# Designed miniproteins, single chains, continued (2), part 104

Each design is a single chain, and the fold is of that chain. pLDDT is the mean over its residues in the fold that is shown.

## One batch from the design tools (miniprotein)

Design m7590
Fold by ESMFold2-Fast:
Structure m7590 (fold): chain A 97 residues (1-97)
Amino acid sequence: MVEELLALVDRYRALLAQYRNGPTPAIAQQLAAVQVQIARMIVDMDVDQFYQFARAMGLPVSRDQIRAMHAGIRAQARAQVAAVEAARAQQAARAAA
């Protein structure tokens, strides 16, 4: 979980650098796909996993700070996933009609 999230964050940073140097629709789609994968992982992460991730990132945060932010971060991630899944469902329904 945490290792997979770190790999996705590294991929996101690499794609973001590519996008800044030469924005293309293909890179924008890859960025969006990675953001959704990150959001899905965040939804499933508990406080302990968030704390481990923050420590692995070298962030000087306390466990109490993570607890204070955790509910809000997960709520935002759930909203993002739900919005993307709703948009994909609508597109699939239109393609099927």
Scores: mean pLDDT 78

Design m7591
Fold by ESMFold2-Fast:
Structure m7591 (fold): chain A 70 residues (1-70)
Amino acid sequence: MVVGEEVLTHTLSNGVELVVVTITASSEEDARKAVEEVSKKLEEEGYTVLDTAVIKDGDKAVGLVLAAKA
């Protein structure tokens, strides 16, 4: 289960848009699935996914997606 999602956007001086999505989930498997779904959605919106990570944090997990759009 996803329990939280935070989206940070930053536009570089050259017009490139960066987005960082942080997902908090109740398990590492749920975080991994959420990262995959967010990555697909961002790619459909014209972003290129640059990196992803999933980190276990006690009884929860945190997923990260970094993407860019020119």
Scores: mean pLDDT 83

Design m7592
Fold by ESMFold2-Fast:
Structure m7592 (fold): chain A 72 residues (1-72)
Amino acid sequence: MDIKGTPEEKKEFRERMTHVTSLQFRGLSLLSEGDFAGAAREYRRAAEELREMSEKYDPSLQKEADKLLAMA
């Protein structure tokens, strides 16, 4: 999802989205190992990051956070 802002704000948003994606992949890796508790923890971390981003950049990211919490 694109945000409005300066090139610096867009770069910060991309870096934070990359971190969220990394947490999601970590959660998937833990699921493949049968670590459901570990996967839930990583999905909750990703959801919390998206919630903070929704307040700063784009309120629609709250819906993505809610989706990740449902997977935990």
Scores: mean pLDDT 78

Design m7593
Fold by ESMFold2-Fast:
Structure m7593 (fold): chain A 85 residues (1-85)
Amino acid sequence: ARAALERALEHLREAIRIAEERGDAEAAEALRRMEETVEAALAAGVAEREAEAILLTAEGVRESLTASEEEVREIERRIRERFEA
């Protein structure tokens, strides 16, 4: 349970970093609220099934934001190449 919640926090913190880098303040704020919820769950000692569900949710959120960040970075690279060439 604890290990799953700690891993969920790692995924959420990475997702927050991605949202902040792209300037998505609304996404970053929502993710920080999720982080607070997971931290509270870790402190309270939730059941293993609950911890696993939280981990799967955090993984999905991070994967979604990583895909969005990759798209933004690709656009940024194309713009940079156009101005640096």
Scores: mean pLDDT 69

Design m7594
Fold by ESMFold2-Fast:
Structure m7594 (fold): chain A 76 residues (1-76)
Amino acid sequence: SMKREAIERIEAMLRRLRALAEATGSEVAAQMARVLATILAHIRRNADQLSAEEVLEWAQELARQVETLVAELAAE
């Protein structure tokens, strides 16, 4: 449940980043989306080996990176 919710949150972040890249044409946003997609694929592939706490920590760290990028794009 907690692990599933954390994965769903990362999926939502990826969807939002892709939408942002499309809306702004930002290569930085597109690159971050590619990186996050790679991380998500890694988490999904290794879900059985990762604790719920580890996945939640990944989700929180990725959320911080996404919010930083969104703020930078808004300030440009």
Scores: mean pLDDT 82

Design m7595
Fold by ESMFold2-Fast:
Structure m7595 (fold): chain A 86 residues (1-86)
Amino acid sequence: EEGVEEVKRIFDEFYEKLQKNPNLSFEEIKELAEEAVRRAFERYGPQYALDLAQAILNYLKTVLGLPDEEIEEFKKRLRELLESLA
């Protein structure tokens, strides 16, 4: 429960960047998401980074409506990122 606030704070920063730049491409959105996940890993460790990655993937799929192909590729990309940081 304490870790939820840490993940939310980083997600809120990611969300604010998207709100300031509404014309971002899918690739630019993915790059911002990778930056947020990397920051969570470096600051709070692998479990919080994984929780943030799942929250971002759900947001991109359900709120931004990214195509299933883009979500599947990005899910793999985030998994590879997390494995590289461990």
Scores: mean pLDDT 79

Design m7596
Fold by ESMFold2-Fast:
Structure m7596 (fold): chain A 96 residues (1-96)
Amino acid sequence: MTKEELIEQLREVIENGSPSQKELAQEVLKFIENPDEKSKKELLEKRMKHFEEQLEREEKEKGKKLPKEEKEKLREEVKKKLEEEIKELEELLKKM
């Protein structure tokens, strides 16, 4: 897969995906355009912030707050998953 083909696939997701898929694809596209250590950290930080905001909205709608320990576990799991995804993308871009 070429870098151009990857960008085209992300643009298709942005047009036809769910709202969450669109936001994810936009952040990935920004990283692909400027793949440095700073943009990598910024991408991770923005995704984590979006996750926190979504979690707060869900808690408010359900009228239930997750225990602090459960929130910390979710943050760790999401952060690890995002770090692995960004690393895979970085390795893919280096091969292109």
Scores: mean pLDDT 76

Design m7597
Fold by ESMFold2-Fast:
Structure m7597 (fold): chain A 78 residues (1-78)
Amino acid sequence: MEEEIAEKALEAVKAGDVEKAAEILYEAGKRYGLETMKRIAERVLQEAAALGSEALLRAMEAASRAFKKLEEDKKKEE
C-alpha cells in the first residue's frame, strides 16, 4: 500500500506534475492518517533525491502542499 502510493506520487514528480503528486499524498493522509502520509512522503523524497535536485525540489513542494491541506482540514475540525 505505502509502496504503491509512493510509486504513484514519484511518477507524478518525474512527470513534473507537482499538483498530482500533492493530491496523491493528501488523499493518503485523509484515508490513512498523517503518520502514514509522512512515511510515504519520506520515501518519495528519498527516491526523488536519487533522481536529482529538480526531482527533489518538486517532491518537497508536493509534500509541503499536502501537509498544508491536511493542517487546514484539522484546524476546521477544531
Scores: mean pLDDT 81

Design m7598
Fold by ESMFold2-Fast:
Structure m7598 (fold): chain A 65 residues (1-65)
Amino acid sequence: LSAALDELAEIVLEVMDPELAKEFREQWEKAKTDEEKIKVLLSAVNKLTDEQIDEVARRAEERRA
């Protein structure tokens, strides 16, 4: 799961606002466990628009395939 979480975080960073991306990077660097990483990702996703969430989902599925 760690590799999938890291890939998802990279996609979220690519899609989100640059100012929000800075905050997300700081929180991601502090996350030491998969549980903490999931919480950081959920917090970031809640700040995204519906359009950005759809884009993240599409890119995640493409990388998973």
Scores: mean pLDDT 77

Design m7599
Fold by ESMFold2-Fast:
Structure m7599 (fold): chain A 95 residues (1-95)
Amino acid sequence: PTELTPEEREERIKEALEKWIKDLEEEIKKYGGSERAKEYLEKAKKLLESDLEEAKRYLLIAALELEGMPEHLIELAESLSYEDFLRKVAAETAA
């Protein structure tokens, strides 16, 4: 717990997402990636300055595609918010 301002918290989230983007770019370089994964990654980059929540969602979709996760999980990530997707996955794994 820290006494970060909302602006400082937002900046930290942005930095974390920028690192995640770089990690995904390196994975694409090493193992390849679908055009769809690359498109979601580029969309996430554009959203870093305007919508961090949507940027997180697109990065999640790109990561799922790069890891070869089942299509139904990718469809869920496209249909649900980042938080709703994580809650659904957590609920299924907590059984």
Scores: mean pLDDT 76

Design m7600
Fold by ESMFold2-Fast:
Structure m7600 (fold): chain A 83 residues (1-83)
Amino acid sequence: SLQETIEKFKAAGNTLEVKETPTETTYYLENKATNEKLLLTKDNAAVPKESQIEAAEAALNSLKGKGKKITISADGVVTIEEV
């Protein structure tokens, strides 16, 4: 699952960062050893924009390797599928 991918990423010394403002919550996966930051999703008071969802899906797909697809729904639900 995506949860397993995130847990593997954390086990490798990476951190999930959450940044909150009154109008927005942003989720990043951060590798502190390399200073790499991968945007997962950006939550507004409304649903994330389609372009933000696409960027988050691309970032998550780069982490899990070949043969799987990650989809983030408009309401922020994450799905992992075999391709």
Scores: mean pLDDT 51

Design m7601
Fold by ESMFold2-Fast:
Structure m7601 (fold): chain A 78 residues (1-78)
Amino acid sequence: PRTEVTLDVSEMATAEEAADAVRGAAVALARATGGPVHLTVRAHTEEMARGAEEGARRARAEESEHEITLEVEVVEAP
């Protein structure tokens, strides 16, 4: 079974914080489950969305034997 988790990074201060949060969550879940991990990330800006994608890329580099997939939802803040 695939491990699925949703992260909201819209309240984070920087894209680097978003990247680190996504990387850390993906690596921790992959190590804990030993199986595929799917992350859904919610962001308010394209900058945070790019941070999330960078985080997933870092996670895949760190855990090359684990399947890590990412879906990013960019929501407009009214």
Scores: mean pLDDT 78

Design m7602
Fold by ESMFold2-Fast:
Structure m7602 (fold): chain A 77 residues (1-77)
Amino acid sequence: SALREEALRLVEEAGRLLAEAARSGVLPLEELRELEERIRALIDELLARGDDASAQEVLRRAAEVALAHREALEAIL
């Protein structure tokens, strides 16, 4: 679905920003928060439509990105 594709693109974008943060030591907190809000909204919409499989795929990829960049994400939390 278009929602799934958009959410996955945003997760990949978040991963790129986190990789840049790890290299530069500067966390783009505002951009990451905006991406998190958009991803959450898309997951909520997928769940509301009964597309649990797509929502699970997005959540799984988001978790993979979070684990790969745990140190950068801990600065947000």
Scores: mean pLDDT 82

Design m7603
Fold by ESMFold2-Fast:
Structure m7603 (fold): chain A 69 residues (1-69)
Amino acid sequence: GVYEEALKSLKKFLKEEFAANPDISEEEAIKLGVEYVDELRKYYPSLTDEQVEELKKYAVEYVKELVKK
């Protein structure tokens, strides 16, 4: 579904950002992830407000996982 496609795009974006910017801070990576979710709304306009909030929450949690590696 649209949510699963948006989530895959978000995960790929964050992994690529960490690969390109290895010195990126947790705070900056969270900011980029949240801003990317707002961009995803333009490509996936059928995303509900609840799904957007879930994607933003996921971005925060996923960044914390990536920082641990």
Scores: mean pLDDT 84

Design m7604
Fold by ESMFold2-Fast:
Structure m7604 (fold): chain A 68 residues (1-68)
Amino acid sequence: PDETVISDEELEAQIAALEEFAAGLPADHPAAQYARDLAERLREARKKGPITRAELREIGREVYERHR
């Protein structure tokens, strides 16, 4: 069901939005650290080829688990 591939443009926009959000917060803010980690994970995943929406959701879940 979640096999829809996310475009490189859409993924890059999400990464940029996360980095912009983090830049607006203090560096030690939990939300800023979460956003930076998520952006980094998305960049790494993009290097391996097309990412599905299911894979994007799993990356978000992994980062959330790491920061709880």
Scores: mean pLDDT 79

Design m7605
Fold by ESMFold2-Fast:
Structure m7605 (fold): chain A 106 residues (1-106)
Amino acid sequence: DAVKLFKEGKYDEAVDKLTELSLSKDPKVRIDAIDELKKIAEANPSVKEKVIEAVTKVAEEDKNPEVRLKAARAAVILSKDSDQKTISSMVGLAIRAIGELIDEEL
């Protein structure tokens, strides 16, 4: 249980568990894992880089465009205080995910 690990102060272990859940067969579980990763990174800056790396990989590689969009949005939010190159890269991921989602709805 990733929430239990977080409550126990085991933030790296919680991030690792949520990263595994972000690769679950169930898209809803993957979305929920991305939301929890974002919350943990916002609460504990020490794991922020690790979380950005994890959600960036999901945004680039996930088969579901809604999951990719969710991951890209998390990456942008977590990168807002980063350098301009990182921000531009994360915004690019979000634009691609939005485009892919629009193509599936139209």
Scores: mean pLDDT 78

Design m7606
Fold by ESMFold2-Fast:
Structure m7606 (fold): chain A 93 residues (1-93)
Amino acid sequence: MTEEEAEREIREVRRRLGEDHPEALIHEALVLVQLGRPERAIEAARRALEVAGPDNPEALEALGVALWAAGRHEEADRLFREAQRLRDARAAA
């Protein structure tokens, strides 16, 4: 994927779902990771958590992926474990 293609895809998803839609922000974060822009990916993933709430496992996983890509592996691992804990808690209920 080229940077221009990725920017076009991000704009189209935001147009369809809304700029602050959690799914659009998660998609933007993952695309930015693929482009090697982990700092921007972290910003998009943090915004996804702000909109979706702190107990959203998909947004936590997206932030974890962005942090891992940025070399912040300890923080990423903590978020992946929290996302899994939330999924396990919901499955048990």
Scores: mean pLDDT 81

Design m7607
Fold by ESMFold2-Fast:
Structure m7607 (fold): chain A 66 residues (1-66)
Amino acid sequence: VADEALEQVREAAREAGLSDKQIEGVLSRIRNPGTPLGSIARRNGLSVSELSEAIKRVGDALADRA
């Protein structure tokens, strides 16, 4: 994944009001698309629900930019 794309995701997540843990969870999901969502959430100290909501909020913020 290009560093520029990851920076756009990080910026969108900050604009959406996500915590640093939620931002790292979303970035970890993007870097590891084949890893189960629960595993990504646990590694970042999040619940599956918290990570799922963070992903949705970042997706909404990125869609608003398109």
Scores: mean pLDDT 78

Design m7608
Fold by ESMFold2-Fast:
Formats: C-alpha cells, sequence, structure tokens
Structure m7608 (fold): chain A 63 residues (1-63)
C-alpha cells in the first residue's frame, strides 16, 4: 500500500464555519502539492492558521 503522508492542519478557533473549513481545504491541498513537488514524497506538512484567508496567504507565499 501507499505510504501514508501526514498533513496536520491546526486551525485556531473551534467555531470555524463549515463554509470556511471547506474553503481552507482547497488551499491546504494546493500547499501540500507544492511542498511535495519541492521536497519530495513523504514530506510531512504542518499548517497553523486562524482562518481560510491565512491558509490562502501561506499558499501565495509558496508560489
Amino acid sequence: GATAETLLVKMEGDALDLKERDEASVYVGEILRLVRAERGPGTRVVIEAKSAEEVKKLLEELK
């Protein structure tokens, strides 16, 4: 089976709306893709953000 790669997302605020979580998931996926392209498979990624907008900002910084 494929090696399980771990992405840990820490979102501050247990009151994140479902819509905001859904939006953040799109950016998280793109960040993971870019990091793995640069560092190779099996790269563990930890993203700490307070909102979907912060995750989007991290994505823009990685481009």
Scores: mean pLDDT 60

Design m7609
Fold by ESMFold2-Fast:
Structure m7609 (fold): chain A 94 residues (1-94)
Amino acid sequence: SYEEEAREALRQAEELLKEAEEYIEKFKAGEEPEKNKKLAVTKLVAAGILAAAAWFYAELSGNEELRREAEEVQKRILELIKKFDEEVEKKKKE
């Protein structure tokens, strides 16, 4: 069902966000910074795609609660992207 597809996409987006946060922390610590930067970007992009898919499936299912959950995950991804961009800019000045 579209509702099940939305829930699964949200679950996967949450896992990718957690992985992105781990790669960002390694980048901030100076651990293989170029590798961890690329991995963080890859995970953030994948999380964004899955959150968008979850929103679309939730909309098609008519489940307003799932749609709002997908919107909140999208907001969290954008905030993490902004925070990560600030950390990347700081490293360029060091």
Scores: mean pLDDT 89

Design m7610
Fold by ESMFold2-Fast:
Structure m7610 (fold): chain A 75 residues (1-75)
Amino acid sequence: SVEEKIKELKEKLENLEAGLQYLRDHPDEAIARYREVFERLGIEGVDPERALAVHIRSVERQIENLKKEIEELEK
């Protein structure tokens, strides 16, 4: 049903918003993880801080798209 779909999307939205807040509250941890991954994969010339900024923008875009989908289903 539409109501079940809305509930699932809202749960996904809450999880994404919680994850985004964690990235904002713990940027040093996220940056350290990117640094470790880049070192392990031999990725050179990528700033871990910039990688985090791109990741945050991607999650923000996902959240906004999901909010629009929920709004469309609630009409």
Scores: mean pLDDT 86

Design m7611
Fold by ESMFold2-Fast:
Structure m7611 (fold): chain A 84 residues (1-84)
Amino acid sequence: MEEEKKELLKKFEELLEEIIEKLKKKVEENKELVDPEEVEKKIKEEKEKLKKLIEEKEPSIEELREMIAEMEAVLARAREIEAA
């Protein structure tokens, strides 16, 4: 169970990094409206906050699977928008 939880956390981090990369691209395209450096700071702060929350709260395997599924859905939607 501990190993399964570690695998899920690793997948969560990988998905989070992919989402961040797509956000950075979108911010660069709209840099006249938004400061890319400020957005990067906010993203880093939120990522660290989320990681700390996960470590501190020790979510169940079920909760981690739900979070991963939500992130995968967000990525799928982002890919559809990018392709359109």
Scores: mean pLDDT 70

Design m7612
Fold by ESMFold2-Fast:
Parts: C-alpha cells; structure tokens; sequence
Structure m7612 (fold): chain A 87 residues (1-87)
C-alpha cells in the first residue's frame, strides 16, 4: 500500500495515490480536511509503517494543495510542524 502510493506520487498519478490513502482513512476533500486527518493519524501512529503512511499523505497534500510549489501561507506552518514531527 504505502509503496504503491509513493510510486504513484513519483509518477504524478495523484488521483490513484489519493484513492489508496483515502482507503486508509485520510480525507482529501479539502486542505483543512486533509490536514485534520493527517494530524489525527500521526497522533495515533505507533510504528514506522504508520508514520511512513502519514508522511506519504502529507506529500500528497502538498502536491494537491499547491502543486509542487509553495502551499498557501495559512497552511504552511501546520505542514512544517507535521514535517518536523515526522523527521
């Protein structure tokens, strides 16, 4: 699952990556919904595989919200904090 989602992100197949991650409980209907689901999943993550899944979802969110360019400033600080927590 995680490896397939990562492969789809690398290939630019965001819709397929989104479908896989939504099956795991992430919500990409809006930037706010995605951030809330990512934050909740990270809070509940107990192992490396779960953390890797959260990281993959965060990568997808950045591509969907701002493409490969900067995400809107109002969300950038939340994304940076999530990145720090996952490091």
Amino acid sequence: MVEEAKKYLKEGKYAKARELLEKEGFDFSSTESALKSIEEKLRKARNEEERELVLTALDLLEFLAGGRFPVPDKYSSRIEELRKELS
Scores: mean pLDDT 76

Design m7613
Fold by ESMFold2-Fast:
Formats: sequence, C-alpha cells, structure tokens
Structure m7613 (fold): chain A 92 residues (1-92)
Amino acid sequence: MTDEEMAKLLVELARAGDEQAIIDFLIANRGETNTLKTEEEIREAEKALIEKLKKAAEEEGDERAKRLLELYEKHGSLLIAMILAQEEEEKE
C-alpha cells in the first residue's frame, strides 16, 4: 500500500540523517499545507516529549520509550528517532 511505501522512504531518509528532507517529504506527500511551527516552538515541543519519554522509561519501564531516547541521543533528532523506532516495531 502507499502508506507502506511512504514508511520505507521515511526510514531511508532517517538513515541518511537528513531531518529537513524528512519534513519536506511529509508535507509534500501528506497533502497538507505547511503547519510547521517556528524552530523555537519545535524545540519546546521536543523538550516536553523527551520529559514524558523519560518518565515512561524510568517510572513504567517502557522499553519503547527507552529505545526512542537511545535513538534520539545517537542521531540528535527526535523525528529521526521516531521513524527508526517505528521501523523496528514493524519488523518485530
């Protein structure tokens, strides 16, 4: 299906480490107008999500939250981390 093809392309872009190309691809292929926030707003949203992930990993022992944090530390991008974590889930 088209969604599976999109997922594969997103994983390839994430492996390349090009966050901007991923963002551009999502906007162009989802048929949505550009609703991206400013860089500051994106950073604030990422910080809030990272704090929630840390709580889930530490307090609930959430393996997915732990893995997502590891990928974020490795790649420096939460978007890349989320795409790679989702691909791992799909294969498992």
Scores: mean pLDDT 67

Design m7614
Fold by ESMFold2-Fast:
Structure m7614 (fold): chain A 74 residues (1-74)
Amino acid sequence: DEKIKEAVEEVKKILEEKVGEHAPLLAKAVRTALVAGVSPEGIAEAVKQMLIELGVPEEKAEEVAKEVKKALEK
């Protein structure tokens, strides 16, 4: 519970810096996935796909997904 909250806050900061407007939606999705027990790799892949769906370029979506994965693996 507390670890999930801290991980979500860290991911939210990354998302706010990299994709701004989409950060609240993606942070909520990451929280839901963490509560459901999805792996950091699975969450990073989902974030990448969501960003591409939202019109973010693939290379930027990959960069953001890698940073999210690293934050979740701490």
Scores: mean pLDDT 81

Design m7615
Fold by ESMFold2-Fast:
Structure m7615 (fold): chain A 71 residues (1-71)
Amino acid sequence: DLEALKKKLEEAKKRLDEPTAAYYLALIYAKQGDIDKAAEAFREAKLIYGYTEKDAEKAAEEFREKLLKEK
């Protein structure tokens, strides 16, 4: 159940401050076609990993462009 998995990953992200949970959320949103939420989750994963806001935003934009081109 993808919705139950999303809920558990949101809770894991909040509880563990773990970039892998945010990254998995980005992949789930991308698979569902929610490109904006996928990019935002990817940006959040990069911020947790230690990227600056500028670099995280750039990485999220590149991820968004990749998803749009690969559809």
Scores: mean pLDDT 75

Design m7616
Fold by ESMFold2-Fast:
Structure m7616 (fold): chain A 68 residues (1-68)
Amino acid sequence: SHLDKMLESFIAAAKELKASISDEAEFRRALDALVAMAERELREDPSLSEAQKEAAIKELRARAEAIA
């Protein structure tokens, strides 16, 4: 689905940040910014229901924490 592709794209970007940023504090700041941007994009998507947004944001946060 479109949501699955968006989530996979953001998680791939998070993994690239972890691989490219050696400083832990800098990586966490970059990861937090990436997650905030992704959450904003999901919340502002008029094609998604409120339930779909909540589910996608929950999955995004869980997968980002697993990478951190």
Scores: mean pLDDT 83

Design m7617
Fold by ESMFold2-Fast:
Structure m7617 (fold): chain A 66 residues (1-66)
Amino acid sequence: SLADLTEAEAREILATEPTDAEEYLRQAGAYMVLRRPAEAERVANRVLELFGPEWEERVARAIALR
């Protein structure tokens, strides 16, 4: 899960090109793990732009990871 993501796994996720909403959400979570909330917010907003407002709740939860 995103809550169990290590910094090494986060960097690996960010090295891949996301193709679906779940992959973009994983990138947002990876940025949160790396303590880059501005980048996480940018990627999260990209999910809403590409996949629509129905993802808003999941996007908010992804960037709220501890």
Scores: mean pLDDT 76

Design m7618
Fold by ESMFold2-Fast:
Structure m7618 (fold): chain A 62 residues (1-62)
Amino acid sequence: SEEVREIAREIAEKLREIGDELDLMLKLERGRRNGEKLLSKEEEERAERIIRESKERLELFK
């Protein structure tokens, strides 16, 4: 049905956004580990915000 397709598209979009956030976090970690500048300053700041917010969320599951 159209409703199911619309819901599936929204879920897929949210999953893509999560994937982009994970990629930024992994690139930040890899850059720090290897001493490489893989991200712009703005992307590094965004990745750091994502890490901070994710740590806060994970604290709720301890």
Scores: mean pLDDT 80

Design m7619
Fold by ESMFold2-Fast:
Structure m7619 (fold): chain A 60 residues (1-60)
Amino acid sequence: DKDKIKEEIAKLKKRIDEIVSTLKTKDLSQDQVNRLIADAIIAIGDIIDKEFELKRIEKE
């Protein structure tokens, strides 16, 4: 379902924005920074996979 995948992408983008905001505004240890960066990278990967799913559904 195209609309559901688009909503999931929007949620992942919002999560990345929240991680970026946290990294900019909070006094964090290096380990906490590294963990948040890893979480953001995972979310970016999920967005890429979902975007390719959308293209596959459209072209089928």
Scores: mean pLDDT 82

Design m7620
Fold by ESMFold2-Fast:
Structure m7620 (fold): chain A 64 residues (1-64)
Amino acid sequence: DLSIPSSERARLFEEAARAGDLDSAKYYLSHLRGDLQTTVPAKLLTQGVVTQEQVDDLLSNTVL
């Protein structure tokens, strides 16, 4: 994107989510392409890294 590619931000989001740093995760997710904003959290939910409630919170905070 403007300074950091969406693919790199997706990785930073995954790292932050795994570390439990939801504030950083929300920040990176909000700057991802819309399809990645749903696909990446769904992938982490399937892997057991996040709960459905955390996915809902992350998505709610990225709709600006």
Scores: mean pLDDT 69

Design m7621
Fold by ESMFold2-Fast:
Structure m7621 (fold): chain A 85 residues (1-85)
Amino acid sequence: MSVGKEFKEIRKKAEELVDLIEQALGRKLTPEERFILLDYIYQKLKKLMKEGKSLEEAFQEVVDEIMKLLTPEEQARLRALLAKR
């Protein structure tokens, strides 16, 4: 049964994406920036999954939204980090 496991996987994916974004930015996030970003990603993933998307589809949509906020160099770094799993 997926309910409890699903929330744990959403949290894990949100934390992974925050770490990748920090690496793509080339700077360390403050604890406050990290918390705000993590909460935003976590809530967005939960919302997309509630709308019927899979965790992987929700994750990709959040990545695509964040990519639009990054420079081309930061986008290239984030793509490379995602491919290197």
Scores: mean pLDDT 79

Design m7622
Fold by ESMFold2-Fast:
Structure m7622 (fold): chain A 78 residues (1-78)
Amino acid sequence: MEEELKEANEKAREEGEKAGEEATKKYGPDVGFYTGNAVAARGAAEAYKKVGDEGGAESYERMAQAYERKAKELKEKI
């Protein structure tokens, strides 16, 4: 369980990094930063949910929503 969670979190981080790079290229580094972190946090939330840690999943979902909201606000100002 803990090993699987670690691997899933590492993969979520890699996917977040990739999404952040694409968003940086299109909208700039601030949007990239929040977009990347949002994707990583959503991946972490799914991993925690899969192992039955509902508290951890909810915490990461809130974090993802906060980053997504900030990225959207920054895009609207462009």
Scores: mean pLDDT 81

Design m7623
Fold by ESMFold2-Fast:
Structure m7623 (fold): chain A 104 residues (1-104)
Amino acid sequence: SMEEYRRRLREAIREVEEEARRLGLSDEELRRRGLEELEEILEELGVPEERKRLLLLMAEALSPLQLRAVARVARELPVVTEEDLELLLRLGFGEEFQRAVDAV
């Protein structure tokens, strides 16, 4: 459910923010860890290289906290699909940003 994914992302963002503050993680470190984890998930799913590159470019446009939260939520799923990852990335941007992208 889209509402369930939104709730989990919101909770994950809070957890990541608290962890980052407690451990002194920089925005750069959060981004690197999030991208590395998403790349690993995409490789496990067998996503074609061109498609993987596009999804990773979308991920790079997210804030470091949102990116890390998306990766965390994806890893929590018992079964993750490419469609689940794309949906989580889109939710991370919010409706306003997605509308801006679709207008281009």
Scores: mean pLDDT 77

Design m7624
Fold by ESMFold2-Fast:
Structure m7624 (fold): chain A 81 residues (1-81)
Amino acid sequence: MGDKLFNEGKKLASEGKYKEAGELYAEAGLKYEEQGNFVKAGDAFYLGGQAYLRGGDATHGTGLALRGIGLRFDGGDRSPM
């Protein structure tokens, strides 16, 4: 489930391992999407994007954050596609 990946991502972020945290948040987002929980997927992708950005990966971080925002506000869309 995505909740285990999400919680591990939070732990890594608290340890300053932002890129590794971003990877786990992104995986949690994908698992939530597979479950049809696009709201949680959006939250996970948004946090993953912020973690990547803090870790110096601005390109990946921006992409994930935007994906998370889209899913969070659209409430179940994978983006408008």
Scores: mean pLDDT 76

Design m7625
Fold by ESMFold2-Fast:
Structure m7625 (fold): chain A 95 residues (1-95)
Amino acid sequence: SHMELQRRYQEELDRIRKEAVEKAEEVLKKNPDLPIDQLTRDEVLGLAILIIEGKYRDKFTIEQVEALIAKMEEYGFPDELIEKLREILEEMKNR
């Protein structure tokens, strides 16, 4: 059915996002100083999702978020995702 195809597509996207987030959480657990320059594309994606969702905002410095944005630009991430991180960075600078 049309609804089943739509549901399977959403489940696939949710799975990809969950996998990226799980990889990023492993990086946070193993590397509390966050070596942003050494991160893979999947780890960068997962960290960006975690920051956007607000789950670990207290664990990130302004400098780390700036470095993450630069790495996202290097890896060719979508402008919409990068801009969302920039908005959050400005919020972090104000509080």
Scores: mean pLDDT 77

